# Designed miniproteins, single chains, continued (2): the designs that were tried, part 42

Each design is a single chain, and the fold is of that chain. pLDDT is the mean over its residues in the fold that is shown.

## One batch from the design tools (miniprotein)

Design m5442
Fold by ESMFold2-Fast:
Structure m5442 (fold): chain A 63 residues (1-63)
Amino acid sequence: MDERIRELERRREELLKRLADLNAQMPSLSPAQQRQAAVEISALGIEIAAVDFEIRRLKEEKK
């Protein structure tokens, strides 16, 4: 269980870094590129939320 939580936390950090990188690039992108980046940001947000939800559930079940 703890190893699973650690793996999920690592994945969360990777997703957050990619999200931050995309957000940092947004001001320099064209409108079309911004729309594409917004779609990817939305998808990353969904993945982060799913990982956060699983981490929370595992921690709740443990303690």
Scores: mean pLDDT 81

Design m5443
Fold by ESMFold2-Fast:
Structure m5443 (fold): chain A 78 residues (1-78)
Amino acid sequence: VTLTFQGDNDQPIPFVLSDAKKTLASGIVTRTPVIIDLPEGTYVLQTDSSAENIDFKAGLKLSIPTSSGTLNITATAG
């Protein structure tokens, strides 16, 4: 499953993407998309301090507002 996520503006947003076992990616996201290939599963995308739950399937883009915090993401192959 390919996950694509980006910020809704040029404000840098620090992120950590993890599954139940390990950290998969970390860095800063802006308007430039971050593209990660993942197996199907449930992941946590942590930004700032607010928490949200988001489910999306392969090929969908996730836009992260600058006020977003922890996002719980389920990746599905369709």
Scores: mean pLDDT 58

Design m5444
Fold by ESMFold2-Fast:
Structure m5444 (fold): chain A 81 residues (1-81)
Amino acid sequence: EEARRQELLARAEELRAEIDKLNVQAYKTIVDGNIEAEKAAKEDPEKAVEILRKTNSELEKLYGRIKQLEDEAARLEAEAA
């Protein structure tokens, strides 16, 4: 049933697009966090560590969400095969 296959692949493609957006957000989080931490490190190393911890916590949440979407996209692609 070609129509059903196309629907599954279209949904997987939507999830892949969402994953791409989250990867861009993760990259921005890394860049912004590192810049903030470097600025803080010059006068307050403890503040720099706090910034890095917050950055890592945010990245863990983003990567967890990406993993869930990746697994769902793979499931839909497998069903379409």
Scores: mean pLDDT 87

Design m5445
Fold by ESMFold2-Fast:
Structure m5445 (fold): chain A 75 residues (1-75)
Amino acid sequence: MEKLKKEQELALKLQKLLGLPEDPEATVVELAIEGMFVKKLSPEEIRELLLKAGASEEEVEEIVKLLELIEKKNS
């Protein structure tokens, strides 16, 4: 239960840092993708925001690798 609440808290903090509308159903991964495509942020910038939101180093690394793969396919 604490893990799910932590992920939801991370998502809300990330929404504020990205300046996106508050959506309690949005996942951290979806918000990271929105930051890259809507806000034109790099994977490195998303990494910094995720760390500021309180994400663990392991979670940040997994999300950033996913973002780099998505960017490479859409570049």
Scores: mean pLDDT 76

Design m5446
Fold by ESMFold2-Fast:
Structure m5446 (fold): chain A 72 residues (1-72)
Amino acid sequence: MVVEQTRQLAEQLRQDGQQQTQQGMQQANNLMNIDPVKGQQMRQQTQDLWQRTQGGVDSLLDGADTERRLAE
């Protein structure tokens, strides 16, 4: 495995996840003006998705860092 390639993938996933989270939160806020219950639900779903994305990114980065340290 190429450590740098894994880090680039992890960073890409983080950036994509962050952008999707920002868009989701904006949509949730807009929806709250129309339907507060659905807006709040969308907000929670967006936050849950972001938490899972961060966990996945952290796991990829931790794996890449561990492999690098073992090689050094």
Scores: mean pLDDT 76

Design m5447
Fold by ESMFold2-Fast:
Parts: sequence; structure tokens; C-alpha cells
Structure m5447 (fold): chain A 74 residues (1-74)
Amino acid sequence: MEEEKKKEEERKSVAKYSALALELIAYSQEPTDDILNAIKELIDFLKSDKDMMNKAKKFAEKYNFKDIIKYINE
């Protein structure tokens, strides 16, 4: 059913957003290419979920992650 699929996708998006938030915190402490690449992969996964992408964008803007903001806007 479409409603069941939406709940499963929402759960996956929430889990990926949580992982993204943790990686963004790590990146703020030590900006490495490995962490940046992990962030980019998580953003690419979340691009289909507008609500989660809006939350990720606001999070990046709040902490002034210019490289991440640029990647989201591209």
C-alpha cells in the first residue's frame, strides 16, 4: 500500500537525517575529506525528501557550513 511505503521511506529519511546531523557535528570539529564525502552521500540520499532536505539546509545554514550549503544548492 502507498501509505505503508510512505512510512518506511519516512523512517529511512529520519535515520539518514540523524546520521547527517552527527556527521555535520563531526565536520564542525574536524573538517576532513572523509567526513565531507559522507555528508555528500547522505545529502544525495535525502534529495528526494524535500522536508528532510529543508531541515538539513537550515542546519547547515545555522552552523555556517558554506561547502555543504553550496553542495545542497547545486
Scores: mean pLDDT 73

Design m5448
Fold by ESMFold2-Fast:
Structure m5448 (fold): chain A 67 residues (1-67)
Amino acid sequence: SLQKQIDEGVLQIILAVNLVNFDSVIKRLSIEDLEKEIELLRRAETIGDERAAKLKRDLEAQLEKLK
């Protein structure tokens, strides 16, 4: 859907520029989308981005709720 494409685009922009926690967007992501975003944030965390570490934790918490 158009809304899903917008939500995915917004999350990618957040990851690239701000790493801000957007609860409404995160709650709409599928398990597959959450896993993909966590992998990207894991890579950013490895190079020392503390914001990526925090957002990764928030995404992991949401993934656990969906399991």
Scores: mean pLDDT 62

Design m5449
Fold by ESMFold2-Fast:
Structure m5449 (fold): chain A 63 residues (1-63)
Amino acid sequence: MVTVELDEAQREAIRKALEEQARVEAERLGEPLPDEEEFEKRLEIVIKSKQTGKEESLKLAAE
């Protein structure tokens, strides 16, 4: 179970994974990478989802 115990190392790992994914997606779709503020906002949403244990948030975003 995930609670509010994500440390900086875990945040960095998630950030790197999101950067890799965003880069691949941007290259595939021909879209620019999000700026630093936009990216930090995405990172915060992902971290919040993990902290609340709601890993299925993707299904809600798809709707």
Scores: mean pLDDT 64

Design m5450
Fold by ESMFold2-Fast:
Structure m5450 (fold): chain A 90 residues (1-90)
Amino acid sequence: SLEEALKLMKLALLIEREKRSPPSEEELEAALKKAGATRAEYAKVSGLSRDEILDMIASLAGEDFAEMVRAYLEGKLEEAQELAKKLGFE
């Protein structure tokens, strides 16, 4: 579903952000709560490659959505925002 794809996107973005600035335990718990994810879901996703996560997202919401997520994960913010507009996200 789109809701599950959005959760995976939020978890993947959280994992990428942690590479730059490791969060405290409290910051991680707050981020997981905002994403609507459990610690177990976070642990599972953190063990996956980027391509595995993107394949799961494509299966849930389609390839165009997965390409938008790839652009965000690669720091291509302009490309990601244009793809988001095409998909109807505000």
Scores: mean pLDDT 79

Design m5451
Fold by ESMFold2-Fast:
Structure m5451 (fold): chain A 90 residues (1-90)
Amino acid sequence: SAAEAEALREEVVAFVEEQAERGGMSEEGREGALTLARVLVESRARGSEDLDARLAEALGVSVAEARRARERFLGELRKLDPELAAKLEA
Protein backbone atom coordinates (compact mmCIF):
# COMPACT_ATOMS: atom_id res chain seq x y z
CA SER A 1 0.00 0.00 0.00
CA ALA A 2 1.00 3.66 -0.24
CA ALA A 3 1.17 3.84 3.57
CA GLU A 4 3.53 0.84 3.69
CA ALA A 5 5.72 2.39 0.95
CA GLU A 6 5.85 5.66 2.91
CA ALA A 7 6.80 3.84 6.16
CA LEU A 8 9.56 1.96 4.29
CA ARG A 9 10.78 5.26 2.81
CA GLU A 10 10.98 6.76 6.32
CA GLU A 11 13.04 3.77 7.55
CA VAL A 12 15.49 3.97 4.62
CA VAL A 13 15.80 7.78 4.95
CA ALA A 14 16.50 7.34 8.70
CA PHE A 15 19.25 4.83 7.82
CA VAL A 16 20.91 7.29 5.41
CA GLU A 17 20.65 10.18 7.91
CA GLU A 18 22.19 8.02 10.69
CA GLN A 19 25.17 7.17 8.42
CA ALA A 20 25.56 10.86 7.52
CA GLU A 21 25.48 11.91 11.21
CA ARG A 22 28.22 9.35 12.03
CA GLY A 23 30.44 11.32 9.64
CA GLY A 24 30.81 8.50 7.10
CA MET A 25 29.07 10.37 4.28
CA SER A 26 29.69 13.56 2.29
CA GLU A 27 26.79 15.95 1.55
CA GLU A 28 26.84 14.87 -2.13
CA GLY A 29 26.91 11.21 -1.06
CA ARG A 30 23.99 11.79 1.33
CA GLU A 31 21.91 13.47 -1.42
CA GLY A 32 22.68 10.62 -3.84
CA ALA A 33 21.83 7.96 -1.23
CA LEU A 34 18.52 9.71 -0.38
CA THR A 35 17.59 9.92 -4.08
CA LEU A 36 18.48 6.23 -4.57
CA ALA A 37 16.44 5.24 -1.48
CA ARG A 38 13.34 7.14 -2.68
CA VAL A 39 13.46 5.62 -6.18
CA LEU A 40 13.95 2.10 -4.75
CA VAL A 41 10.90 2.48 -2.46
CA GLU A 42 8.78 3.92 -5.32
CA SER A 43 9.79 0.97 -7.52
CA ARG A 44 8.63 -1.49 -4.83
CA ALA A 45 5.17 0.16 -4.96
CA ARG A 46 4.95 0.29 -8.80
CA GLY A 47 6.95 -2.76 -9.87
CA SER A 48 10.63 -2.84 -10.81
CA GLU A 49 10.50 -2.51 -14.62
CA ASP A 50 13.16 -0.04 -15.83
CA LEU A 51 14.43 0.55 -12.27
CA ASP A 52 18.03 1.23 -13.37
CA ALA A 53 16.79 3.64 -16.09
CA ARG A 54 14.72 5.54 -13.48
CA LEU A 55 17.73 5.66 -11.13
CA ALA A 56 19.94 6.91 -13.98
CA GLU A 57 17.52 9.78 -14.69
CA ALA A 58 17.13 10.67 -10.98
CA LEU A 59 20.90 10.59 -10.27
CA GLY A 60 21.96 12.18 -13.59
CA VAL A 61 24.23 9.25 -14.53
CA SER A 62 24.35 6.41 -17.07
CA VAL A 63 22.23 3.27 -16.61
CA ALA A 64 25.41 1.23 -15.93
CA GLU A 65 26.54 3.73 -13.24
CA ALA A 66 23.04 3.71 -11.70
CA ARG A 67 23.08 -0.12 -11.52
CA ARG A 68 26.51 -0.02 -9.82
CA ALA A 69 25.30 2.65 -7.35
CA ARG A 70 22.20 0.54 -6.54
CA GLU A 71 24.32 -2.64 -6.05
CA ARG A 72 26.77 -0.76 -3.79
CA PHE A 73 23.96 0.85 -1.74
CA LEU A 74 22.06 -2.44 -1.26
CA GLY A 75 25.30 -4.30 -0.45
CA GLU A 76 26.12 -1.75 2.26
CA LEU A 77 22.53 -1.82 3.58
CA ARG A 78 22.62 -5.65 3.76
CA LYS A 79 25.80 -5.48 5.88
CA LEU A 80 24.66 -2.69 8.25
CA ASP A 81 20.89 -3.34 8.47
CA PRO A 82 19.96 -6.74 6.93
CA GLU A 83 16.32 -6.56 8.12
CA LEU A 84 15.75 -3.21 6.38
CA ALA A 85 17.49 -4.52 3.24
CA ALA A 86 15.12 -7.53 3.20
CA LYS A 87 12.07 -5.21 3.45
CA LEU A 88 13.34 -3.05 0.58
CA GLU A 89 14.44 -5.91 -1.75
CA ALA A 90 11.61 -8.43 -1.29
Scores: mean pLDDT 77

Design m5452
Fold by ESMFold2-Fast:
Structure m5452 (fold): chain A 64 residues (1-64)
Amino acid sequence: YEDVAREAGLSEELARKFAEAYNEAKQKGLTDEQALVEALNHLNLTGEQAQRVLQAWRRRKERE
């Protein structure tokens, strides 16, 4: 989901950190939505950045 964070306008470094945090949350047994929220909180993003990532993630899930 690094591509989702980049599509939302995050830097390559933040996109990588987002993907790492998301994967760690998924390994803990969290749902996709819970893992997304934990990753966004871990990165301490602004509300606007978090909403952009959420929208991009939902679009990706709809295509899966």
Scores: mean pLDDT 77

Design m5453
Fold by ESMFold2-Fast:
Structure m5453 (fold): chain A 80 residues (1-80)
Amino acid sequence: PIPPFLIELEKKFEEAKKFIKENMPKELQEEYIKELEEKYNNLLKTVSESDDKEEQLKSVKDFENFIEEQLKKAKEIKEK
């Protein structure tokens, strides 16, 4: 079974990629999507390799913060 927090996180990840694809130039889309995918893969690796729940929760929080930062940057580009 997939943990509920990963389902919610995957949804946020997909929504972030959609926003980037709809609101940013194609050249910047590739860079931002690549960074998001690399961070998400690192999170999945941490969750699969670590049995420490605190480490797992920290990784989730770090990725959520990263999504928020990338969306903020994308919004700033759209508003200019």
Scores: mean pLDDT 77

Design m5454
Fold by ESMFold2-Fast:
Structure m5454 (fold): chain A 87 residues (1-87)
Amino acid sequence: LSELVSRSVGRVLRGIGSILDKDGDGVLDSIQDLIELARRFAEEGDYETARQIADLAERLAQQALEEGLISEEEYQKLLKEVEEIKK
């Protein structure tokens, strides 16, 4: 557990409501940024934080798909990237 990591995750969570109010382009970019963030934590050996951020990205991608903000193909690509981080 890291206080710095907890603060970073909290900042991301505070932004989630705003992300869902964006158009499809902004939402897709935001989800992709979360996946990149999770990947960086995994590369640094913080697999637990990487999984938590990956879970968040997966839930956000599902909501974006349900609201028609991203395509099924984009969703499947994001889901595959999330699963690679969670391994």
Scores: mean pLDDT 70

Design m5455
Fold by ESMFold2-Fast:
Structure m5455 (fold): chain A 70 residues (1-70)
Amino acid sequence: MEEELYKKAYEWLSKQSEEEQKKVLEEAKEAIATGEELKKTADPETQAILDNGIKYNEIVAKAAEDALKE
């Protein structure tokens, strides 16, 4: 569930340094971009896997951005 994943990511990230929060955000954004690129040439089964990875990293990126605002 997206809400549970966000809560866990946010709780963990809030305990990390600002430097680590920025690193996690950067890595999540890179993973999203890579997944979207790979999805363009992927078969339907692979697209479903990539969609899950993109969604996971979108939630992590949001949690990192929110942690950085505090």
Scores: mean pLDDT 82

Design m5456
Fold by ESMFold2-Fast:
Structure m5456 (fold): chain A 64 residues (1-64)
Amino acid sequence: SEAEIEEAARRISEATGVSFKQARGAILLVTQGFSAETAAQLLGRESGLSEEQVRVAEEIIREL
């Protein structure tokens, strides 16, 4: 649901410092059939995240 996507995007944004819009984009990749790992790695590449920040994002995405 949109509410679950927004909650997860907010958690990723707060945990990693990426914008809400970038975090939401990563979650939408998962809805398109990408793995949580791939979505988190793409977010990290776009946003300059550390390996630890990518792992945190992946964990939040996997909880969806």
Scores: mean pLDDT 86

Design m5457
Fold by ESMFold2-Fast:
Structure m5457 (fold): chain A 77 residues (1-77)
Amino acid sequence: MTSLTIAAKKVVKNKDGTEKVEEVDYIKSALVENEEEMLKLMKELIEKGYEISDVRVGGSEKGKKMAEKALKEAKEL
């Protein structure tokens, strides 16, 4: 399993047109088995209106490659 940490920000608009940052540094930490699980977590955040600011991977260089690929695919979907 690979340790994954995703940092994200969420900005919402109020009815009066002002922007409010609901979560500046939302941090999601998880243990993931494969690239598909990384992709799913990243997609869920993007679909909820979060902008992914940083992705950190512990454990291995192979895990870093998987996270980079998953992030690219999440942004394309």
Scores: mean pLDDT 70

Design m5458
Fold by ESMFold2-Fast:
Structure m5458 (fold): chain A 87 residues (1-87)
Amino acid sequence: SLEELLEEVLRKMREAGKLLAELEANPDVPQSELDAARAMMDEAERLLILGLSLAETDPERAKELLERALEVVEETIRYLREVKEKV
C-alpha cells in the first residue's frame, strides 16, 4: 500500500540520517563523500515531498515517486556504509 511504502521510506531516511550524522562527526571522512551523501538525501527528500503532494490527486504517480525515493535512500545507506568501512 502507499501507506506502507511511505513508512518504509521514512524508516530508511531516519537510518540514512543517523549514518550521515555519525560520519559528519568523524574528521577523517572526506568532505566530498559527505557532500555526495547530502546530495542523495536532498534528492530523496524532494521525491518524497513531490510524492506526498500527489497522493490524493494521482496516487499511481505518488507511488512511483515514493518508490524512487526509497531507491535513492537505499543507495545512500549503501554508500554511507561503504564510507564507514573505509575509515
Scores: mean pLDDT 90

Design m5459
Fold by ESMFold2-Fast:
Structure m5459 (fold): chain A 83 residues (1-83)
Amino acid sequence: SNAKKEEFLKAFEELEKILRSKGFYISDDEVLRARQILDAAKYLLEKGELSPEEKEKVKRFIELYNEWQADLKKKREEYLKSL
């Protein structure tokens, strides 16, 4: 439904703000929520239910999420090398 799609896109904006903060601590629950939102985003892209503007927003979010994951992995590797 349009209402569920709108709610989902708003959750995207909130999560994007968290990821862009880069220094903010993300809880395990927020990480799980981020994965669920990412999976739903990919599903909506495949279904073709997004406008061109919404598609670009989702693509930018996926890129941001992937960058955040890469940064987190790098920080963990640097921590382990310090042991």
Scores: mean pLDDT 69

Design m5460
Fold by ESMFold2-Fast:
Structure m5460 (fold): chain A 65 residues (1-65)
Amino acid sequence: MMEERKKKLDEVIDELHKNKTVKFVDKGLGIEVEFEAKTDVDRAMAAIKLAVAKTVGEKKVVIKN
């Protein structure tokens, strides 16, 4: 749902906030794994996976439109 989507998105951002370096796009099924987190790849990956899974349902890579 939208409310849950926003909340989850905020959660992943909060994690990346620690690095202060994150830029991803969520266009509903058009999410991009464009995560420029050179400081914590592991964390970035986890967030990306979570965003993709909850958005497209499974691992899916898209461009930033």
Scores: mean pLDDT 51

Design m5461
Fold by ESMFold2-Fast:
Structure m5461 (fold): chain A 65 residues (1-65)
Amino acid sequence: SMQEAVSSITAAQILLIAGEEVELPFRNGTVKLVLKGVSQEEGIKAIRELGERVDKDPKQSLERE
């Protein structure tokens, strides 16, 4: 799922450099995640909340013409 892909990659990088802007390559583009002004502890918490917000779209891709 997309939410797991984003969260997985984001979590790994944020855990390493929490408090900085992280650019993650995503298919034909780049997902920019900004965790500025947060500590490492807040970074981990933000990842969980960010995942829920980033994938606000339901896992079901509604491709309605």
Scores: mean pLDDT 52

Design m5462
Fold by ESMFold2-Fast:
Structure m5462 (fold): chain A 76 residues (1-76)
Amino acid sequence: DVVTVSALTENPEKAAEAAIKAMREAGGVDVEVLLLNETTVQVRALSPDGRKVAEAGMKAMEEAGGRNVVARVEPA
């Protein structure tokens, strides 16, 4: 699966770092930052268990102060 997690945040670098770490720990591979600007972060990962990686990334972004945290899981 292709997992993409996005959030609005006052600290996009912190949210990106937290999401990358959590998504990798949950089994995500090829973890990449797709978007990082002053207010928004978006991180992508590949995983056979897209739901597990999505839940980990969303939780990490929320804990890092992210708002409007959403995840998309698509077949790879």
Scores: mean pLDDT 82

Design m5463
Fold by ESMFold2-Fast:
Structure m5463 (fold): chain A 90 residues (1-90)
Amino acid sequence: SDIDQLKKLLEELKELSKKYLKEIKKAVEEGDWDKFNKLVDEYVEKSSKILDEMLKLTKKANTDEAKKITQEALDIVNETMKEIDKLAKE
């Protein structure tokens, strides 16, 4: 179902965000700002592709449940980007 696919994409996005945040934090700890920038760009590209697919599925499903799952995904990306910004300022 479209809802099951959305839940799978949400889980994929959670794992992606956790993985990239860990690698980005390591790059900051090592003072490797070139790697930091590359990892941020890769995360934005990959997370945007997942979000785009989720938005397309949500539009097709047109249910409150689908909208809630996609909003949770948007919140995860926003929180991950805020944490990345915080790491860059430390």
Scores: mean pLDDT 88

Design m5464
Fold by ESMFold2-Fast:
Structure m5464 (fold): chain A 73 residues (1-73)
Amino acid sequence: HMSQQRQQSDQLTRQAQQALDQGDYQRAVELAQQALSVDPTNSQAWSVLSEALHGLGRDDEADRYAQKGRDNL
């Protein structure tokens, strides 16, 4: 149903979400960025990246990436 790229991006996004849930914000950023390099239309990956950046105190970047997630809905 989904392309291989979207499937790979979704898997990376799930790993990023797990890192975020564990409070590992830096790893969540890295994994979400990898997910977006595979599929930049993955709105969930943008949302995870935004939340992880808020966790790191990088609020300006977080707000910009939250907007990207909304724009892909």
Scores: mean pLDDT 81

Design m5465
Fold by ESMFold2-Fast:
Structure m5465 (fold): chain A 94 residues (1-94)
Amino acid sequence: MEKEELIKMAEEVAKILLEEAKKEGDKEIIEIAEKLAKFIIEVAENWENKEKLIKLLEEVFNAKDLPEEVKEEIVEKIRASLRPMLEETLKAAK
């Protein structure tokens, strides 16, 4: 299924981010990379659930005070850009 493919792509990109952060050796950069990796995977896992994606946005970016319409627009933009972004990242790595 397309969802399983998207999750696997997200996991591969997350692994690349963590490997690059570890090479840098900065603990703060590693921590940021771990948060981004987890966020990318969680977006892929919850791709079909707009409400869960809004909650992830609120938690990761402290965006609770944004109007609901703005949160929905950001989530739709993230959903639309995720697959192309993962594909381009993996294409560049090959």
Scores: mean pLDDT 75

Design m5466
Fold by ESMFold2-Fast:
Structure m5466 (fold): chain A 63 residues (1-63)
Amino acid sequence: YTEAKVIGKKLSELKVGDKVTVRLPDGSVAEGIVIKTDEKYAIVAARLPNGETVVAKVVGEEE
């Protein structure tokens, strides 16, 4: 998985089916849906502006 940070929410607040905004390692921002959560991470299926879907492991938070 590509590692990402969730924007504007805490990891502990994420639930399966939530819409979230994530920052990818290249600095781009994508909107996605949470597909799995754990105490330490979430897995998000994010759709890029070019129509590509990436699966990202959210391991942190951004202010």
Scores: mean pLDDT 78

Design m5467
Fold by ESMFold2-Fast:
Structure m5467 (fold): chain A 88 residues (1-88)
Amino acid sequence: KVKVEVKTTVKTSLGTTTETETVEAEPGEVLTFTVYVPELNQTITVRVVVPQQGETETVTETFKLLPPGETDISKAVDATVTTTVTVK
């Protein structure tokens, strides 16, 4: 197993949240993480593939999130999620 650093950054118009985790995994393994966005009281699930040792993988995804108690999609907040996976 190799040490893997996973850094997830969620950017919205309401704020930016960054989480960093270090786990042990095999190259090619699929890891699933949940990131909490406190400004929206929502969780985002991120799925990443562990790159080869010494490599870094970056994945960017966008989500539309509704604020708590909101049902109007026109008030949805765009969240840009960038996940960087680095094998130590």
Scores: mean pLDDT 77

Design m5468
Fold by ESMFold2-Fast:
Structure m5468 (fold): chain A 71 residues (1-71)
Amino acid sequence: APLAAITAHALRAAYHGDDEAVEYVQKAMEALAQGKLDEAIEYFRKALEAATSPEAQAHLQAAIDHLEALK
């Protein structure tokens, strides 16, 4: 399911992210829980900008791509 894939990528990104990236992932997940897809995408993009780990960056990009496909 697309939502399950997005959640999995977000959680994996949080495990590899800096504190700032983790905070943005949490905000993105809260927005997603409220059905606010555009807001969730914006927060994942901010998390991607803050992420220093290649693994975190890959998972954040995957989450963004899955959310964009739902629009």
Scores: mean pLDDT 78

Design m5469
Fold by ESMFold2-Fast:
Structure m5469 (fold): chain A 62 residues (1-62)
Amino acid sequence: SEGLEIGKKLMELYREALKVLSRTEATKIVNDVGLLIEVEGVDPEKALEIGRKKLEQLVKKK
């Protein structure tokens, strides 16, 4: 259940990123969040927050 909920939130982040970024940039954000969770052991909610902040920063630069 927890893994499915994390996956859903990652897909939501990806869809939001795709509205304002290229597919490559959107994929990079989601992949980086996934690596924070799986490799760095970062809490999933905190990792998702980091991804959303990165998305916000990239949007503000455009």
Scores: mean pLDDT 81

Design m5470
Fold by ESMFold2-Fast:
Structure m5470 (fold): chain A 88 residues (1-88)
Amino acid sequence: MEAEIKLLKLLYEMLKTIAENIDSPKVNDIAKEKADKFGKLVDSITGEGEEAKKKWLAIINEVLKDKEKGKKILEEAAKKLEELIKSL
């Protein structure tokens, strides 16, 4: 339960931070930093942190190909995660 809530909160932070910085020249560096934190947390739960990190980076790379649509997708995903966290 505690680890699951922590994972959801980290995912919310990651999605919101990338959306807020999507036009930043440092967005790729921010994505990599957040991917490292995500991978470490997933690794502590399942041992599959490297796979999770790789999948996160692949998703963000696709989102960054269309920044206008990508920002909207990330903001909607963050809102859904915030609602889920509040229900826990």
Scores: mean pLDDT 80

Design m5471
Fold by ESMFold2-Fast:
Structure m5471 (fold): chain A 73 residues (1-73)
Amino acid sequence: MDASERALNALKAAKLILDALPDSTDWGEVGRILRELLAMRDAGASQEEIEAFLREHGLPEDVAREVAERLVA
């Protein structure tokens, strides 16, 4: 995966996270979650680890799985 493809997958993942969270969600919190996910990916975190992190933050299992798949692809 090149940098451009990684950036596109990160943007798609961010949209999935945003769409799954409540309307009252602080944009700063969304940014913090995304930053932590990107740091986990760069540290070599597994898809399972990323899914677990997203589920801990209240995302549904199906959304967490799709986000994790996009970030590790």
Scores: mean pLDDT 75

Design m5472
Fold by ESMFold2-Fast:
Structure m5472 (fold): chain A 87 residues (1-87)
Amino acid sequence: AAPSKEQIEELAKKHGVDAEAVEKALNFQAELAKQETELVSESSRPLDENRVEHEVVLNVNGELVKIVAIENKETNMVVSLEVEKLE
């Protein structure tokens, strides 16, 4: 079971984002938690003085998925997250 609608609305208010965006992120996390997931590779590279790009490749039920996260070094917060299926 995914997080409740009330939890999604609370997180959306806390982070100043749309409830739909929070729901998509939490649904994706919940799907990964239910599936057999293996870490294939992890790499990090500096984009500039304040940002680091983290690239993670996961094997999710035989499908390769690339996750790219951009972290702000000053706040240690992820400011961008992209998910791509590799073919």
Scores: mean pLDDT 67

Design m5473
Fold by ESMFold2-Fast:
Structure m5473 (fold): chain A 72 residues (1-72)
Amino acid sequence: MSVEELFREAVAAAGAGDFTKALELVEKLIEMGAYEEAIKALKYLITMARFRGDSYAVKEAEKLLEKVEAEK
């Protein structure tokens, strides 16, 4: 599976409200060194989670975003 496919799937999962799946796919992007795609997907996930009122998903995504930004 390509970085582009993983990114597309992560964005689709986040848009559908499947934040557990979206976070799994973002972690896969990070494992592959695709930090820019991971950051974009996390920012979109945070936006979608805020609109849906999922404060847990927001916190988890923000923690992961800070970690990825520090690695870059």
Scores: mean pLDDT 84

Design m5474
Fold by ESMFold2-Fast:
Parts: structure tokens; C-alpha cells; sequence
Structure m5474 (fold): chain A 100 residues (1-100)
């Protein structure tokens, strides 16, 4: 699970950089995506540090997935691809937590 958490954190970092460079999104949608990415980063770090119960980790990741999915139509094509990769990593992390 540690490797998937680290991979997801790297994808979040790339997404934050792309959001800052993006000229096609509204400022409101950029802010919304950055806040979702920052909450995801906080959650992944808390999981990595063993600070969350399995239930809280799963619920938190599922909530962030739903928030990203709602923003997908408003993202640039590059950010949509990266957001889908982040969602995939979050789903893989949830499955590993459920197997424990």
C-alpha cells in the first residue's frame, strides 16, 4: 500500500502543477480542484502515517473520488486524464485497505 500512496501523492503534485499552468479553466474551478487535491494529499499522508482507521480512510477516499468525478467535465483534457489516474489509484488503495 505504501508504494500506491506514494504514486498517488506524485500524481497529485503533477495535477497541482498543471492546474497552475492551465489557461482554459475558470479560476473558480481551479480553486475547487486545488482544494480537492490538497484534501487528498492530507488524507493520503494521514493513511501513510497510520493516523486513520480503515473506515475513515475508505470514506475519505470515496468522498474525494466523487468530488473529482463531478469536476471532470470542467477540466482540460490533460487534467481529465491525470484526474482519472488519481481516481484509479484511490480505488486501488481502497481495495488494499478492504483486504486487510
Amino acid sequence: IEELLKEALKLIEKAKELVKKDKTMSEENKEKLLLILERGEFLLKAILEGKLSNEDAINGLETIIEEIEKLLPFLSEELQKLAKEIIKKYKEIIELIKKE
Scores: mean pLDDT 83

Design m5475
Fold by ESMFold2-Fast:
Structure m5475 (fold): chain A 62 residues (1-62)
Amino acid sequence: TEEAEKLLKKAEDYIKKGDVLKAESELSDAALAQFKATGSIPKDFQDKLQSLYKKIREIREK
């Protein structure tokens, strides 16, 4: 959905800034927005979420 994609983009921007807490919040909101709109999280969207969570984890481990 458009709303969920916008939230993913915000999460990416926060990851680039190193703001892990805001990035996690935006990812959570993106997943919730997608689920509310369609009743499911499609695999492509889930793969994007997992990729961004991996980047957050890498930042935390530095």
Scores: mean pLDDT 80

Design m5476
Fold by ESMFold2-Fast:
Structure m5476 (fold): chain A 64 residues (1-64)
Amino acid sequence: VEVEVELQGDLAVVRTIAGGKEYVSVVPASLADAAAEGMKKFGEAGPEVMEQARLYGQLMGASL
């Protein structure tokens, strides 16, 4: 599992690569570290957990 964080002013783009798929989350910069740790744990829990998180994010109007 690979997690990258890109700071964009007051926002952070958290990019996670797990199981050959890429997941992107946009969070406030103050939450960037917590989001990166969360995405790493989700990725290590397996691709099924990442896919579930992506579907829930899509249902809530957020990309994950």
Scores: mean pLDDT 69

Design m5477
Fold by ESMFold2-Fast:
Structure m5477 (fold): chain A 88 residues (1-88)
Amino acid sequence: SSMAEREKRIQDLNQRLADAMAAKDLETAAEAFKELMEFLLDNGETEHLATLLETVGQALIKAMRELGKEELAEELEKWLEEVRKRLP
């Protein structure tokens, strides 16, 4: 079903994000996170999206800053602000 396909896509994106974070590959983690957020927004999963913004999004920004990747952190913060504007 389309719902099962949606759930599988979310799981695959979450796994890719988790693997990238574990590897400290913050550029790949940011890409996977952005892709997951766009997918959730396009599918009306606004509560799930809001939870990930506050938890995973903040964890990524913190990790980026701790590793001296300030420009990447600022880019992600600006992108998250734009996503918040698209929420109902």
Scores: mean pLDDT 85

Design m5478
Fold by ESMFold2-Fast:
Structure m5478 (fold): chain A 64 residues (1-64)
Amino acid sequence: SEREKLLKELEELLKQIEELMAEAKRNYERASQDPSALQKAQQLLQQIRELQQKVAELLRKLEE
């Protein structure tokens, strides 16, 4: 069903967000010693925001 496809996509997006958040945290912890780590953390946060927007869109479709 279409609902099952949306739920599977939601699960995959949530897993990606979790992994990216962990990576962003590790880069922030190193940012005081490595300026490149700060830039990477900022890029990861941008990717997380984009995935969160996709999650919100999927949740809206699931409410229909």
Scores: mean pLDDT 86

